# Designed miniproteins, single chains, continued (3): the designs that were tried, part 54

Each design is a single chain, and the fold is of that chain. pLDDT is the mean over its residues in the fold that is shown.

## One batch from the design tools (miniprotein)

Design m9981
Fold by ESMFold2-Fast:
Structure m9981 (fold): chain A 80 residues (1-80)
Amino acid sequence: MKEENKEAAEKLREIAEGAAELLREAGLDEEAEEVLRLGEEAAKALEAGDWEKAEEYAAKADEVFLAAREAARKAVLAKA
């Protein structure tokens, strides 16, 4: 179980890093750092076996990423 949690944590870190790179390419550096921070907290919770806390941090990271994407979309529409 702990071995599986470690693998899940590593995958979660990779997902967070990928999301952060996309946000940095869009010029959303602060949101990228927040996604990385929340992803790392979720990964640490997973490694500790605290799946509930891991889900909370992962959900927060997803909210930040989606909000950043929506803000970028609205900014593009406002220029039209």
Scores: mean pLDDT 78

Design m9982
Fold by ESMFold2-Fast:
Structure m9982 (fold): chain A 68 residues (1-68)
Amino acid sequence: MPSMEDFLNEFARLDKDADGTISIEQAGEMLKSLGVNPSRAQIKSYDKDGDGYLDVAEFVEMAKELIS
């Protein structure tokens, strides 16, 4: 079972520019690699800004929902 630490480590790996964001597509690929298969629509629902990226706060909110 992936932990919150696992999610945060993968976020850091995908955030290669150190800008504090990852794309919805990157989030989906990472979650599938961890054995979690949310729909793209579920991931997109955490994109509060509608910019196609998840910041750390939006990502943590999503991860908490998926591991609860």
Scores: mean pLDDT 75

Design m9983
Fold by ESMFold2-Fast:
Structure m9983 (fold): chain A 83 residues (1-83)
Amino acid sequence: KEEIENLKKEIETLRKQRDELAAQADEHGRRFDEALEKYKEDPSYKEEFWEHLARTAELVGQLVSTIAGLKDAERKLKKLEEE
């Protein structure tokens, strides 16, 4: 039962991290689109564009890792509940 409770807490933590990362990715994606439009009109915005691109890529990478961890934790919980 302790393993089940620990996995439930891990799943809750991962879900919160997923939701936070998704919200941050959405916000940075919006800023990335704005920076891209500025960069298309004025090359002086190149640095701003690359900063937003790099941050968006980082957040997407973290989100993918968090989703994978969440799925693994959910599978472990299901297996333990079946035992």
Scores: mean pLDDT 80

Design m9984
Fold by ESMFold2-Fast:
Formats: structure tokens, C-alpha cells, sequence
Structure m9984 (fold): chain A 81 residues (1-81)
């Protein structure tokens, strides 16, 4: 469980990229792990629009359309271009 990695801290980008890996694996268990990693990215950088968007995609893939919509709206708010 404990990695023992000498790296002191993980960036929001690190957790985001880890979430993408699990999202691409596509099983329900891996989609739930992707959500956890995107939530870690958002905890470190609440303005990470791509993390909010991909969290929306995860919940959409899990069949939780109402949650997906909430996260997509958050992403759109942060990236209004």
C-alpha cells in the first residue's frame, strides 16, 4: 500500500495523469480509481478544468449522469473559452 517513494509531494498534474491511465483501462473498478485520482488533482488545484471535465466523463461512464453534469458544468465554468 505505502509506496515508499522518496518524492516529497505529488502535483495536481501527477494525479490528473494517473487518473487518465485508470480511466483508459475502462473497467468499473478502474473508473472509480480514476475518479479518486481526479479528486486528488482537484483538491490540490480546484481550478484544474481538465480534471473536472474528466471526473464528469468518469461518472458518465459509471451511469451517474446527474453527477457527470455537475462536474461538466464546473469544468465549463473554469474554462469558459
Amino acid sequence: EIVGDPNEKRSAEYWYKKGEVYFELGTEENLKKAAEYYEQAIALDPNYAEAWKNLGKVYEALGKDELAKKYYEKAKELDPE
Scores: mean pLDDT 78

Design m9986
Fold by ESMFold2-Fast:
Structure m9986 (fold): chain A 67 residues (1-67)
Amino acid sequence: ATERAQRLVDEAVSHLRKAAEAIAAGDLDTAREHLEQAEKIVDELSKYDPDAAEALRAGVEELRARL
């Protein structure tokens, strides 16, 4: 992976973790905001590492289903 792809992975993972924490706390508005940011990062990541983007997109969809 390029340094750019790794940075995008790290940023998406950070937003997914914050979304999961917000869901656990019952803060659905904050969870939605972090999922929206993660989705944008995953869309950008798909240009560099489509396999990593697909895996992270599945994570976004799983957490969104819990809202």
Scores: mean pLDDT 86

Design m9987
Fold by ESMFold2-Fast:
Structure m9987 (fold): chain A 112 residues (1-112)
Amino acid sequence: MLTPEQQALREEMTKVANELIKNLPEEVQEETREIVEKIIDAMAKEDLEGLKKKAEELVKFLKEKGVPISLAEALLGALLSTYLAHVREHAPERVAELRALAKEVHDIAAEA
């Protein structure tokens, strides 16, 4: 079960994700939401391994469905920016560590 702070972060990231997902082809929106929800859950729990695995799964899924990789990068970038803004407000000392993770996730999207 998530803490109230983790739940609030999850809700904000879900709102950001839904604004971007609505611009994807309707046929991929539901499955994209399911994968993104797992990415958001991993971010809220600071599960870096789960985040990487689900980011790779999202990029592979969208690529297989013919969605441009740039849209996967935009979605992951928006989620990471929202997460980093939250970290900057609550734990600014951790921003450098999480910026390195954000770069790894971006590299996964670019290479997959």
Scores: mean pLDDT 76

Design m9988
Fold by ESMFold2-Fast:
Structure m9988 (fold): chain A 66 residues (1-66)
Amino acid sequence: DVRLQSYIEGGDVLNKAGEIAESNGDTEEASRFYRLSSQAYLKAYELTGDPKYLELAKENQAKADK
């Protein structure tokens, strides 16, 4: 499923981008990337029902809210 793979890969890439921005002190950019990562993982959860994607979405949303 191209959509599912795009959401998983998108979530992974955006999470890494958030970590890089955070390590550089770019807190606003990090927050944006973590929020987008959370949205991508939430879509993966909606398509699969796999709770690991829900946990990844929650983790990234929590990071975005810091």
Scores: mean pLDDT 86

Design m9989
Fold by ESMFold2-Fast:
Structure m9989 (fold): chain A 59 residues (1-59)
Amino acid sequence: MKEKLIDELLKEFPEFTRSEIEKILDATNYDKEKAKELIEKILNAPTVQERIDLLNSIK
């Protein structure tokens, strides 16, 4: 079940690595909708540095 969710998110957001998707899912308690919202927020960050900061703030 968890692997399917990771694979689905990787398919929608190929710019992310498996480990980054797993980190986001762990932070959202494997809530697909919350994970997608967080991923979209990271992708819409205006700078690469802000994107890195958002990823690092998760855990």
Scores: mean pLDDT 74

Design m9991
Fold by ESMFold2-Fast:
Structure m9991 (fold): chain A 62 residues (1-62)
Amino acid sequence: SKKDELLRLIGEILRIIGEIFDLRRELEKEKDEEKKKEIEKRIKELEKRKKELMEKLRSIKL
């Protein structure tokens, strides 16, 4: 159902938001430049995925 699809997308978006939050906190505490670059890369990948899912969420009409 569209309601189940909506709930699944919301759940995935919330999970990604939580991962971005945790990674940003980790980035603030990190002192190793190579590890900082890996964290920044992961954040960018998650932000792109979040944007794609939010666009899908906007397309759902209940």
Scores: mean pLDDT 84

Design m9992
Fold by ESMFold2-Fast:
Structure m9992 (fold): chain A 65 residues (1-65)
Amino acid sequence: PSQEEIDKEVRLALSIIKGVIAEKAGDYETALKYYEEALQISRELGRDDVAAILEEKIKELKKKM
C-alpha cells in the first residue's frame, strides 16, 4: 500500500474511535461529525462494507438528535 493509503486507513480508524467515544459520552453532534468523516474516508478507500455500516450508524444517530 502507498503512504497515502496507510494514512487514510489510520485516519479512518481514529475517526471511528473518536465517533464511538463521543456517542458513548452522549455528544451526538461530535459523534456525527466523526462518523461522517469516517464515511468519506471509507468511500475514498473503496471499503464499501465499512461505508455501509457507517451510513446505518449515521442514520440511527440522527434519530437520537
Scores: mean pLDDT 85

Design m9993
Fold by ESMFold2-Fast:
Structure m9993 (fold): chain A 93 residues (1-93)
Amino acid sequence: MSELTLSQEEIDKGIEETLRKAVEAAENGDLSKAASYLTAAAILEIGRDFAGIKASPKTIELVREAAERARELGYDDIATFLENLAKRLEKEQ
């Protein structure tokens, strides 16, 4: 994992912060910004999964919150993706 230059803590913090920003952007009505943050969080989660790093419980909560926000905004595909991601992360606990 040293060649990836990211620790588990750094990846988890990056995902949590990005999902928090996505939720904040969605609540402020900035849908394009929210979508950008959701995409970034998904990329970080793919990287985490590839590295075999477990997500924190807080990250799972934030993924679920982001999924609910995406569904409220009518982005059903994004919401379904995030819901499946949260279920995957929960199963790894």
Scores: mean pLDDT 68

Design m9994
Fold by ESMFold2-Fast:
Structure m9994 (fold): chain A 65 residues (1-65)
Amino acid sequence: MKKVALVYAETEEEAEEVAKKLEKETGKEAVPVVRSDTEKFYETLLKLLEEGAEVEIVAVEKLKA
C-alpha cells in the first residue's frame, strides 16, 4: 500500500519545506497543500484515497511548540 503524507501549512513555502523534510526523513511521498486552499486539500486527499494510498495528514501548526 502506497503511503503518502499530505502536508497542510499556512504558506506554500512552509508546506514545501515540511514536505521535503518528511520525504528525506521517512522516505514517504509528501504532497504540500496551502491551508487557505481548502478545496485543493480535499481534492488531493480524495484522489489519493481513490488511488488506494494510505494518507497521513500533517498539519504544520502542530509543529509549533
Scores: mean pLDDT 74

Design m9995
Fold by ESMFold2-Fast:
Structure m9995 (fold): chain A 60 residues (1-60)
Amino acid sequence: MEELEKQLEEAKKRIENSDAVLIPDDTPEELKEEIRKLMKEAGVGYITPEQIAPPEPAPA
């Protein structure tokens, strides 16, 4: 509710101050959805921990 709106506001500021925004795993799914919409609107890509961490070698 208000706490989610507060976090959403902070996410907007993060988008303005960063080239990309990392969404933590502990973020509620409903908040993640709203953040993704905001980032898409601003033309900023979001990054996940999987994108930051080096990928495991694919079986070849």
Scores: mean pLDDT 61

Design m9996
Fold by ESMFold2-Fast:
Structure m9996 (fold): chain A 64 residues (1-64)
Amino acid sequence: KDEEAKKYIEKAEKAIAEGRAEEALEAALKALELAGDNRELLLKAIGVILRAIGLLIERELEER
């Protein structure tokens, strides 16, 4: 279960690197769900979620 959460975190990080904010957010939310009570994995998933949201905000600002 922890290994599955780690894989989703890795997928989300790769999506961020590729500029795919929506895919990164989806993968990070899955990681958050799978992390359960593992504090380190929860914090990592939250960190990726915040980075994905940051990318979405930047894209919205660039459109203006």
Scores: mean pLDDT 79

Design m9997
Fold by ESMFold2-Fast:
Structure m9997 (fold): chain A 58 residues (1-58)
Amino acid sequence: KLIELLRIQRESSERLIEMYRELLAQETDPVRIKALEELIRIAEETVRENTELIEELE
């Protein structure tokens, strides 16, 4: 059950990255661009950490 929850969290973070990248492609405000880049970085870190935890628990 824990591995299932980690997979769901990873998939959710991957979907958020896609959505943030779509917003970033349309954005011209430098403050908003910086915020979107940081949100993508955080989501990418979450995907990496969840992948590592899944591998450890398998």
Scores: mean pLDDT 86

Design m9998
Fold by ESMFold2-Fast:
Structure m9998 (fold): chain A 58 residues (1-58)
Amino acid sequence: GPLYRALVPLPKTSPETVGFREGDVLELLEEVDEEYWYVRNLKTGEEGLVPKSALEPI
């Protein structure tokens, strides 16, 4: 899917979410709703929900 960069760090808070550091590259897998996307962190390989407001397009 399209690639995005993390604007801020976010720790993994639940089994459904993925954690990231500022500058991590995330691949969009599915747009779940207006606030949350299902993504893969390309650095860790972990998949989960993230707030789309924490991401910018590459």
Scores: mean pLDDT 83

Design m9999
Fold by ESMFold2-Fast:
Structure m9999 (fold): chain A 55 residues (1-55)
Amino acid sequence: ASAVRQQLLALNAKYQAEVAEIKARTTDQDVANKEIQALAEKANQQVLELQRQIA
């Protein structure tokens, strides 16, 4: 379904923007890694939910 594809693209774009912002704001790799891991977990959960809708 095109709606699910659009949501996946939007989630990916948002995730990439937030990762870039974290890396730009902090020089501490540990802090950056923790923030990125939290975002990755949320993004993965959203992808799994969307995939369940098309399974």
Scores: mean pLDDT 79

Design m10000
Fold by ESMFold2-Fast:
Structure m10000 (fold): chain A 58 residues (1-58)
Amino acid sequence: ARPLSAEEMARIGRAAVEYAREKGIGLEELSDEDIREVAERVGASPEQVRRAVAWELS
């Protein structure tokens, strides 16, 4: 996957956080299936969502 801009990373990270809140789980608890659903919602790859989640958790 191509490098994400800081703006894209933040946007994807916010979508992942909101998704986790909707499900009532922690961001670190997102399954592979959850990551795929976030990716589909924001028009990103699952790998890009994983990178954004890792950045949010750092």
Scores: mean pLDDT 80

Design m10001
Fold by ESMFold2-Fast:
Structure m10001 (fold): chain A 87 residues (1-87)
Amino acid sequence: MTEIHSEGVWRRPPGATLEQVIATLVALAEADARLWMEDKGKGDEELEIEVEVEHEKLADGSHRVTIRMTFRVGEEEHVHTLEVLVR
C-alpha cells in the first residue's frame, strides 16, 4: 500500500460554487492518481476507485476540503489524500 498526501490553497473563482470547487479538486486528485499509475506502467489496468470528501468551515471563513481517494489495481492499494484550503 502506498499513501500520498498533498496540500494546497485554492482561491474560489468568481461565480464558482463550493460544490464546483470540490468537483474540480476531485478531478485533479483522480488525474494525479492516474498519472502515478501510468508511471508504474499500469495506466490501462482495471481500477476500483473510492472517493471520500470532507468539508469543514473554519473560524476565519475559509473552507477546509479533504479528498481521500483509494484506488486498487489487482492486489495493490494506493491512497491519495488531498487537503485544500479554499478562501
Scores: mean pLDDT 70

Design m10002
Fold by ESMFold2-Fast:
Structure m10002 (fold): chain A 83 residues (1-83)
Amino acid sequence: SREAFEEAVERARAAADEAAGLLDPDTGKAFRDEVEAALSALRAEYEQNDAKGPEEGERATRRAEAFARGLEYYAEQLAKVKA
């Protein structure tokens, strides 16, 4: 659903901000810029696939959710290294 897609995007941004806060300012900015570029590509895919039908939109949502989980995991691991 669009709600699930938007929730995944918000989770990805939150995780990216957590990770960026643990990096030096220049690296953190570059990381967040790359995440936003990836989220823009995922949104374009969602809008294109949603136009094709609910099943295709669901696939795009699952990819966004997987991306968010990967970023959450990265932030958790980075926090452990910085502790």
Scores: mean pLDDT 84

Design m10003
Fold by ESMFold2-Fast:
Structure m10003 (fold): chain A 71 residues (1-71)
Amino acid sequence: MLLSEFELEKAMAEVALASLLAVAKSLGNEEAVKVAEEALERLARAETAEEVRRIREEAVRRVDELFEEQE
């Protein structure tokens, strides 16, 4: 069974974003929850590895900023 670069990147991004969503929900950070949910929706529609990486990087950066604001 061979995963393409796109399939592998998408699977890894999905796990990362799902983990961020779980953490955001645990912390009660509603803005971070929204960012993670929107990123997962964008990821589902992504058709290239580059798009997948951008979605993940943008979501991680935004969620990190929101967590910094909460602390």
Scores: mean pLDDT 81

Design m10005
Fold by ESMFold2-Fast:
Structure m10005 (fold): chain A 68 residues (1-68)
Amino acid sequence: EVSAEEFLEEVIEGLKKTDPEKAEELEELFKTDKIKAVEAMEEYLKSQGFSEVADVLGKTLRAQIEAK
């Protein structure tokens, strides 16, 4: 079972290989504001053509982070 935090960490690790600048941006946001990190991830996924997936995941991850 993957938590919202673990999912964001995996996305950041994947981005380090393809877009290290975006990975650094998300990592900094994750440390300071997890909701902003989710928003930045959504924008990235939408830019890659995954708008529907981005919307669903963003809503789910925000709910999980807020439930803590």
Scores: mean pLDDT 74

Design m10006
Fold by ESMFold2-Fast:
Structure m10006 (fold): chain A 90 residues (1-90)
Amino acid sequence: MEELRKRMRELLERAKEAAREGRDEEALRLAEEATEIALELAKQGDVEAVEEAIKRLVEILKEVKDPEVVARIIGMILRLMGEVLDNELA
């Protein structure tokens, strides 16, 4: 799990940098890869990693300019929030 957490954080940081530079497509790809890792960590019970991914995706969302990329990142955030809510309300 430690290696997956580090990879997730690395991808999210790179996605934020790409979004800030106006490379919204690259930011989306990196964010999607990180979200897949966060969902895998969620299946292993790592709710803290999911919460961290949500916070970092919200930061990336602030830097993104393409409305289509914004919509896709919002979709990722909502999916990850669903995982946290299901685990906390159980």
Scores: mean pLDDT 83

Design m10007
Fold by ESMFold2-Fast:
Structure m10007 (fold): chain A 61 residues (1-61)
Amino acid sequence: SRAERIRLLEEAAKAAEAGDMERARELLLRAGFHPGHVDYLLSQGADFVVKAARTAARALA
């Protein structure tokens, strides 16, 4: 559901803030991000992952 996707994205942002990139990757994939897009986000670093996840969550709200 939309609410579940928002929660997954918020948890992905929290994981990235904590430095848990493996968990952030898993949560982004569960939220419906394409694997290639997730790989791109991770390549840009934790701060970029946080920004992308929060932006996506706001867009779904």
Scores: mean pLDDT 87

Design m10008
Fold by ESMFold2-Fast:
Structure m10008 (fold): chain A 63 residues (1-63)
Amino acid sequence: SPEERVDALVAELQKLIDDDAPIGELMRAVARAQEFADTLPPELRERLYRRIDELVAQYEAKR
């Protein structure tokens, strides 16, 4: 389902952050997640974008 795909993408981003992946890898994964978000209904799109913003902020806070 779209919801399961959102959860999988969030989990992928979280793993990259936990593994302290290079910024280039994180940003490529973010771009893929944003492309998927743009295909979603507004409610799911806003939820995924919010999660992406939170995860990016978490990554930046570790620097």
Scores: mean pLDDT 84

Design m10009
Fold by ESMFold2-Fast:
Structure m10009 (fold): chain A 66 residues (1-66)
Amino acid sequence: DIDRGVADLLAGMARLMLSKGKPEEAAELARRGLELDPESEAAREALAEALKALGKEEEAERVLAE
């Protein structure tokens, strides 16, 4: 379950970047997490939060869609 563990770590780092006011870096980290584990809810949520912080609300909704 290496990919899941790494995806969760990347999601955590993305949330840390968001707390530092770095939503672009957060989005990159979260996207990388989803590339490793497309079903990672943590990475998907982190990406959606980063996209919302960047004003990309439609992209954020698309990321969260099933």
Scores: mean pLDDT 80

Design m10010
Fold by ESMFold2-Fast:
Structure m10010 (fold): chain A 80 residues (1-80)
Amino acid sequence: SKIDEAVEKIREVVEKYFETGNLDEALEEIRKIAKEAGLSDDEIEQLVNVVRLAARYYEETGDKEGALEAVEQHARYVLS
């Protein structure tokens, strides 16, 4: 489905962020994916904020799985 495709792309961007440490690049790519998926500006801002919080959580804890789960859950919610 379009939702599954968009969520997978968002997950891949966050996983790349774990490898590169480049949060700004990840956020720009997520904005692009979300806009192409048809999210409103408000929904894009909410998703970006969730990704920022997940990135901070990962930096503080090292928990990649928890960070990815938080982003995926929110992305599925706003894309539904």
Scores: mean pLDDT 87

Design m10011
Fold by ESMFold2-Fast:
Structure m10011 (fold): chain A 60 residues (1-60)
Amino acid sequence: MEEAEKLYKEAIEAAKNGDVGKAVRLTQEAIRKMKEAGAETKEILEKVFEVGKIIRDNLR
C-alpha cells in the first residue's frame, strides 16, 4: 500500500498542476498496486473518483 499511496499522491499533484496525462497514468499505476495489495473495489473507485474530481475542477 505504501507504493500505491505514493503514486496516488503524485497523481493528485499532477491533476492539481493540470497535467491530465500524467495524472491518469499515475492513477492507473496506483490502482494496479492497490489491487496487488488487496484493496477493495469500493476503496479503489473512491480514490479514482477523487482524482477525476480534481482534474475536472482544474479544467474550469
Scores: mean pLDDT 78

Design m10012
Fold by ESMFold2-Fast:
Structure m10012 (fold): chain A 93 residues (1-93)
Amino acid sequence: MEKEEQAEQLVREGRIAFLRGDYEEAIAKYEKALELKPDSAEAWTNLGRTLFEQGKYEEAIAAYEKALELDPDNELAKGYLALAQEALAKKQA
């Protein structure tokens, strides 16, 4: 399997794990995808979303910021970043 195709397959497997609520498996899949293709805005966005579901808001914010560094017009990552920042602010109150 080509490196890029392998990274895409890992992102798909991560999303399947996420939908099952298996967040640790989802994170492991996304991290492996990013080892193969660190410029994947999709993998960074999905990693951030999974970290957000675990309540790891600071880590989620960092992942979304990486996604936006790679794809500044990514409206999903912008929306998720705003939600993670709001959740972090409320958690620290």
Scores: mean pLDDT 87

Design m10013
Fold by ESMFold2-Fast:
Structure m10013 (fold): chain A 72 residues (1-72)
Amino acid sequence: MPEVVLRVALHEAREALEEARRLVEEGKIDEAIQLLEKMIANLEKLIEEFGESPELREMLEEAKRELERVKK
């Protein structure tokens, strides 16, 4: 995987996680779920296209944990 693609993906995922947490604080749970699902789908597509990296796997796992937390 090109290092630039990995860095951009990790940056976008962190921004999405922070925005999802803010949406949860505002009571916008459905919007937070949609954002997390979109982020998870994007990370899975990158893994499919370029292969798995430890950083992408950790971010995917964190996103999935956050999604399960907000769905409760």
Scores: mean pLDDT 82

Design m10015
Fold by ESMFold2-Fast:
Structure m10015 (fold): chain A 128 residues (1-128)
Amino acid sequence: MFTYGYEDALRAIKNGDNKSAALGYINLGRLYYGEGKYDLALELYDKAIELGKDDKEIQATAYNNKGKVYYKQGKYDTAIAEYEKALALNPNNSRAWANLGEVYEKQGNFQKAAEYRAKAEELLREKL
């Protein structure tokens, strides 16, 4: 009935160039993350980082997604480190700024949470 998300990701990995394969691994990792298969999601994001090594936006997206896995596991300091790696590669990654805001809120640092959310909104507005 509808295209299965796993089939699209696997096709990109098998038939795509390194950039398409890296995006395929990111999409496959997101699907496993949604199923709670966190160790598999992390492995797939690491493959995306390796294949996307010449593309800072792809690497930043993969590091941001690793941070989301660690955040979901309650590993907040590890999540922050992965989001910071994403922002070092792409300071315009609005999702990584928003995710830093969420983790600092969970740690009770509402000032940093508000600051990072404001940065995410600024970057999102600049893309409109």
Scores: mean pLDDT 84

Design m10016
Fold by ESMFold2-Fast:
Parts: sequence; structure tokens; C-alpha cells
Structure m10016 (fold): chain A 56 residues (1-56)
Amino acid sequence: MEAEELAEEFREKLLKQGFSPEVAEKAATVFRELLKQGFSREDAEALALQYAKRLS
């Protein structure tokens, strides 16, 4: 549940940075998966952001 809320915040952050809704949603999914695997929030954000940039 907390990972879902963090993923939603991350999605909104990507939208504000100019990423498309589709890319933001995919990156937020990756971010949530990384959090569930035990990555820190900062590391998960960095990796998911890099993923979003590759999709753009």
C-alpha cells in the first residue's frame, strides 16, 4: 500500500517534468517493483527515471 502511494507521487512528478502519461505509468510500475524488491526509494526513483528517459 505504501509502495502504491509512492509510485503515484512519482508518476505525478514525471508528468510535471514533461513525460507522457504512458511513460510515467510504466516508470511508476518499475518504481513500485523495485521498492518491493528492497531497493531504497532514492535508488528506485533513479532507476525508474532512467527507464522513463529510455522510453522517451
Scores: mean pLDDT 82

Design m10017
Fold by ESMFold2-Fast:
Formats: sequence, C-alpha cells, structure tokens
Structure m10017 (fold): chain A 89 residues (1-89)
Amino acid sequence: MMKEAEELFEKGLELYSEGKYEEAKEYFEKAIELAGEEYVEALINLGMALYKLGKYEEAKKYFEKALEVKPDNVVAKNNLEKVEEEIKK
C-alpha cells in the first residue's frame, strides 16, 4: 500500500513539474486514497495543483487538511495564506 502510494505521489510530482496540473491532481488524489488522509505531502501537493488550476476553494480545503494533520507545517501555512489572498480578490 505505502509503496504504491509513494509511486503515485512521485508520478504526480513529475507531472506537476511538466505543468500537467490536472493529471498531477489525479495522481495525488490516488496517492491519498491508498495511503489515507494523513499523507501530508500528498495533501499539500494536491492543494498546489488545484491552486495552479484556479480551484482556490478546493486548494484551501487541502491545505487546511494538511494543517489538521501537522499544525506546524510551514509549507501548508504559506500556501494557505497565498490561496486566501486569491479568494479575497
């Protein structure tokens, strides 16, 4: 389970780096489905892919979920602030 989730996550990162945000999103979603909603790195990267797709409300939910699991995660906090700025526009 965890190895398969990690492989899906790594493929998501590859697709994200190529600008394929919709495909990256699908792979991060599959990684979370297999590993569970405590997969903080996948939650953060799913939020980032959603942000790139202009889905700011959905991106916010995933950064908030990541902070529920790890309240001190600086990457999730910074991305949450960034997405909230977009929502206020």
Scores: mean pLDDT 86

Design m10018
Fold by ESMFold2-Fast:
Order: C-alpha cells, then structure tokens, then sequence
Structure m10018 (fold): chain A 55 residues (1-55)
C-alpha cells in the first residue's frame, strides 16, 4: 500500500534506474541500479521488496 504521491515518485525513480540499467548490459551495473532504486525508495519512506520485483 502506497499513496499516489509516493507511487508517482517511485515511478520516476524506476524510470531513471531502468534507463540506466538498459544502457548497461553488465550484471554488476544492473545490480547496482536495482540497489540504487531500493535505497532511494527506502529513503523516501517506501519499503521496497526485491522479491516483489522478481515475482
């Protein structure tokens, strides 16, 4: 459960992270992008679960 405001912010972060991840074809760069997204979401007060993304 997240508010529309938090969802919009997370979507913007996800968009930027995905753009960088697609530009980098290395597993290390992809993992870093995912970690950065998780960190940004956590700082925003949103509990990001990697399992949700992998589901």
Amino acid sequence: PMSEEQRKELEEIERKVLAEAFAADTPEALARAIAEMKRAADSLGIKFDPRFLKS
Scores: mean pLDDT 66

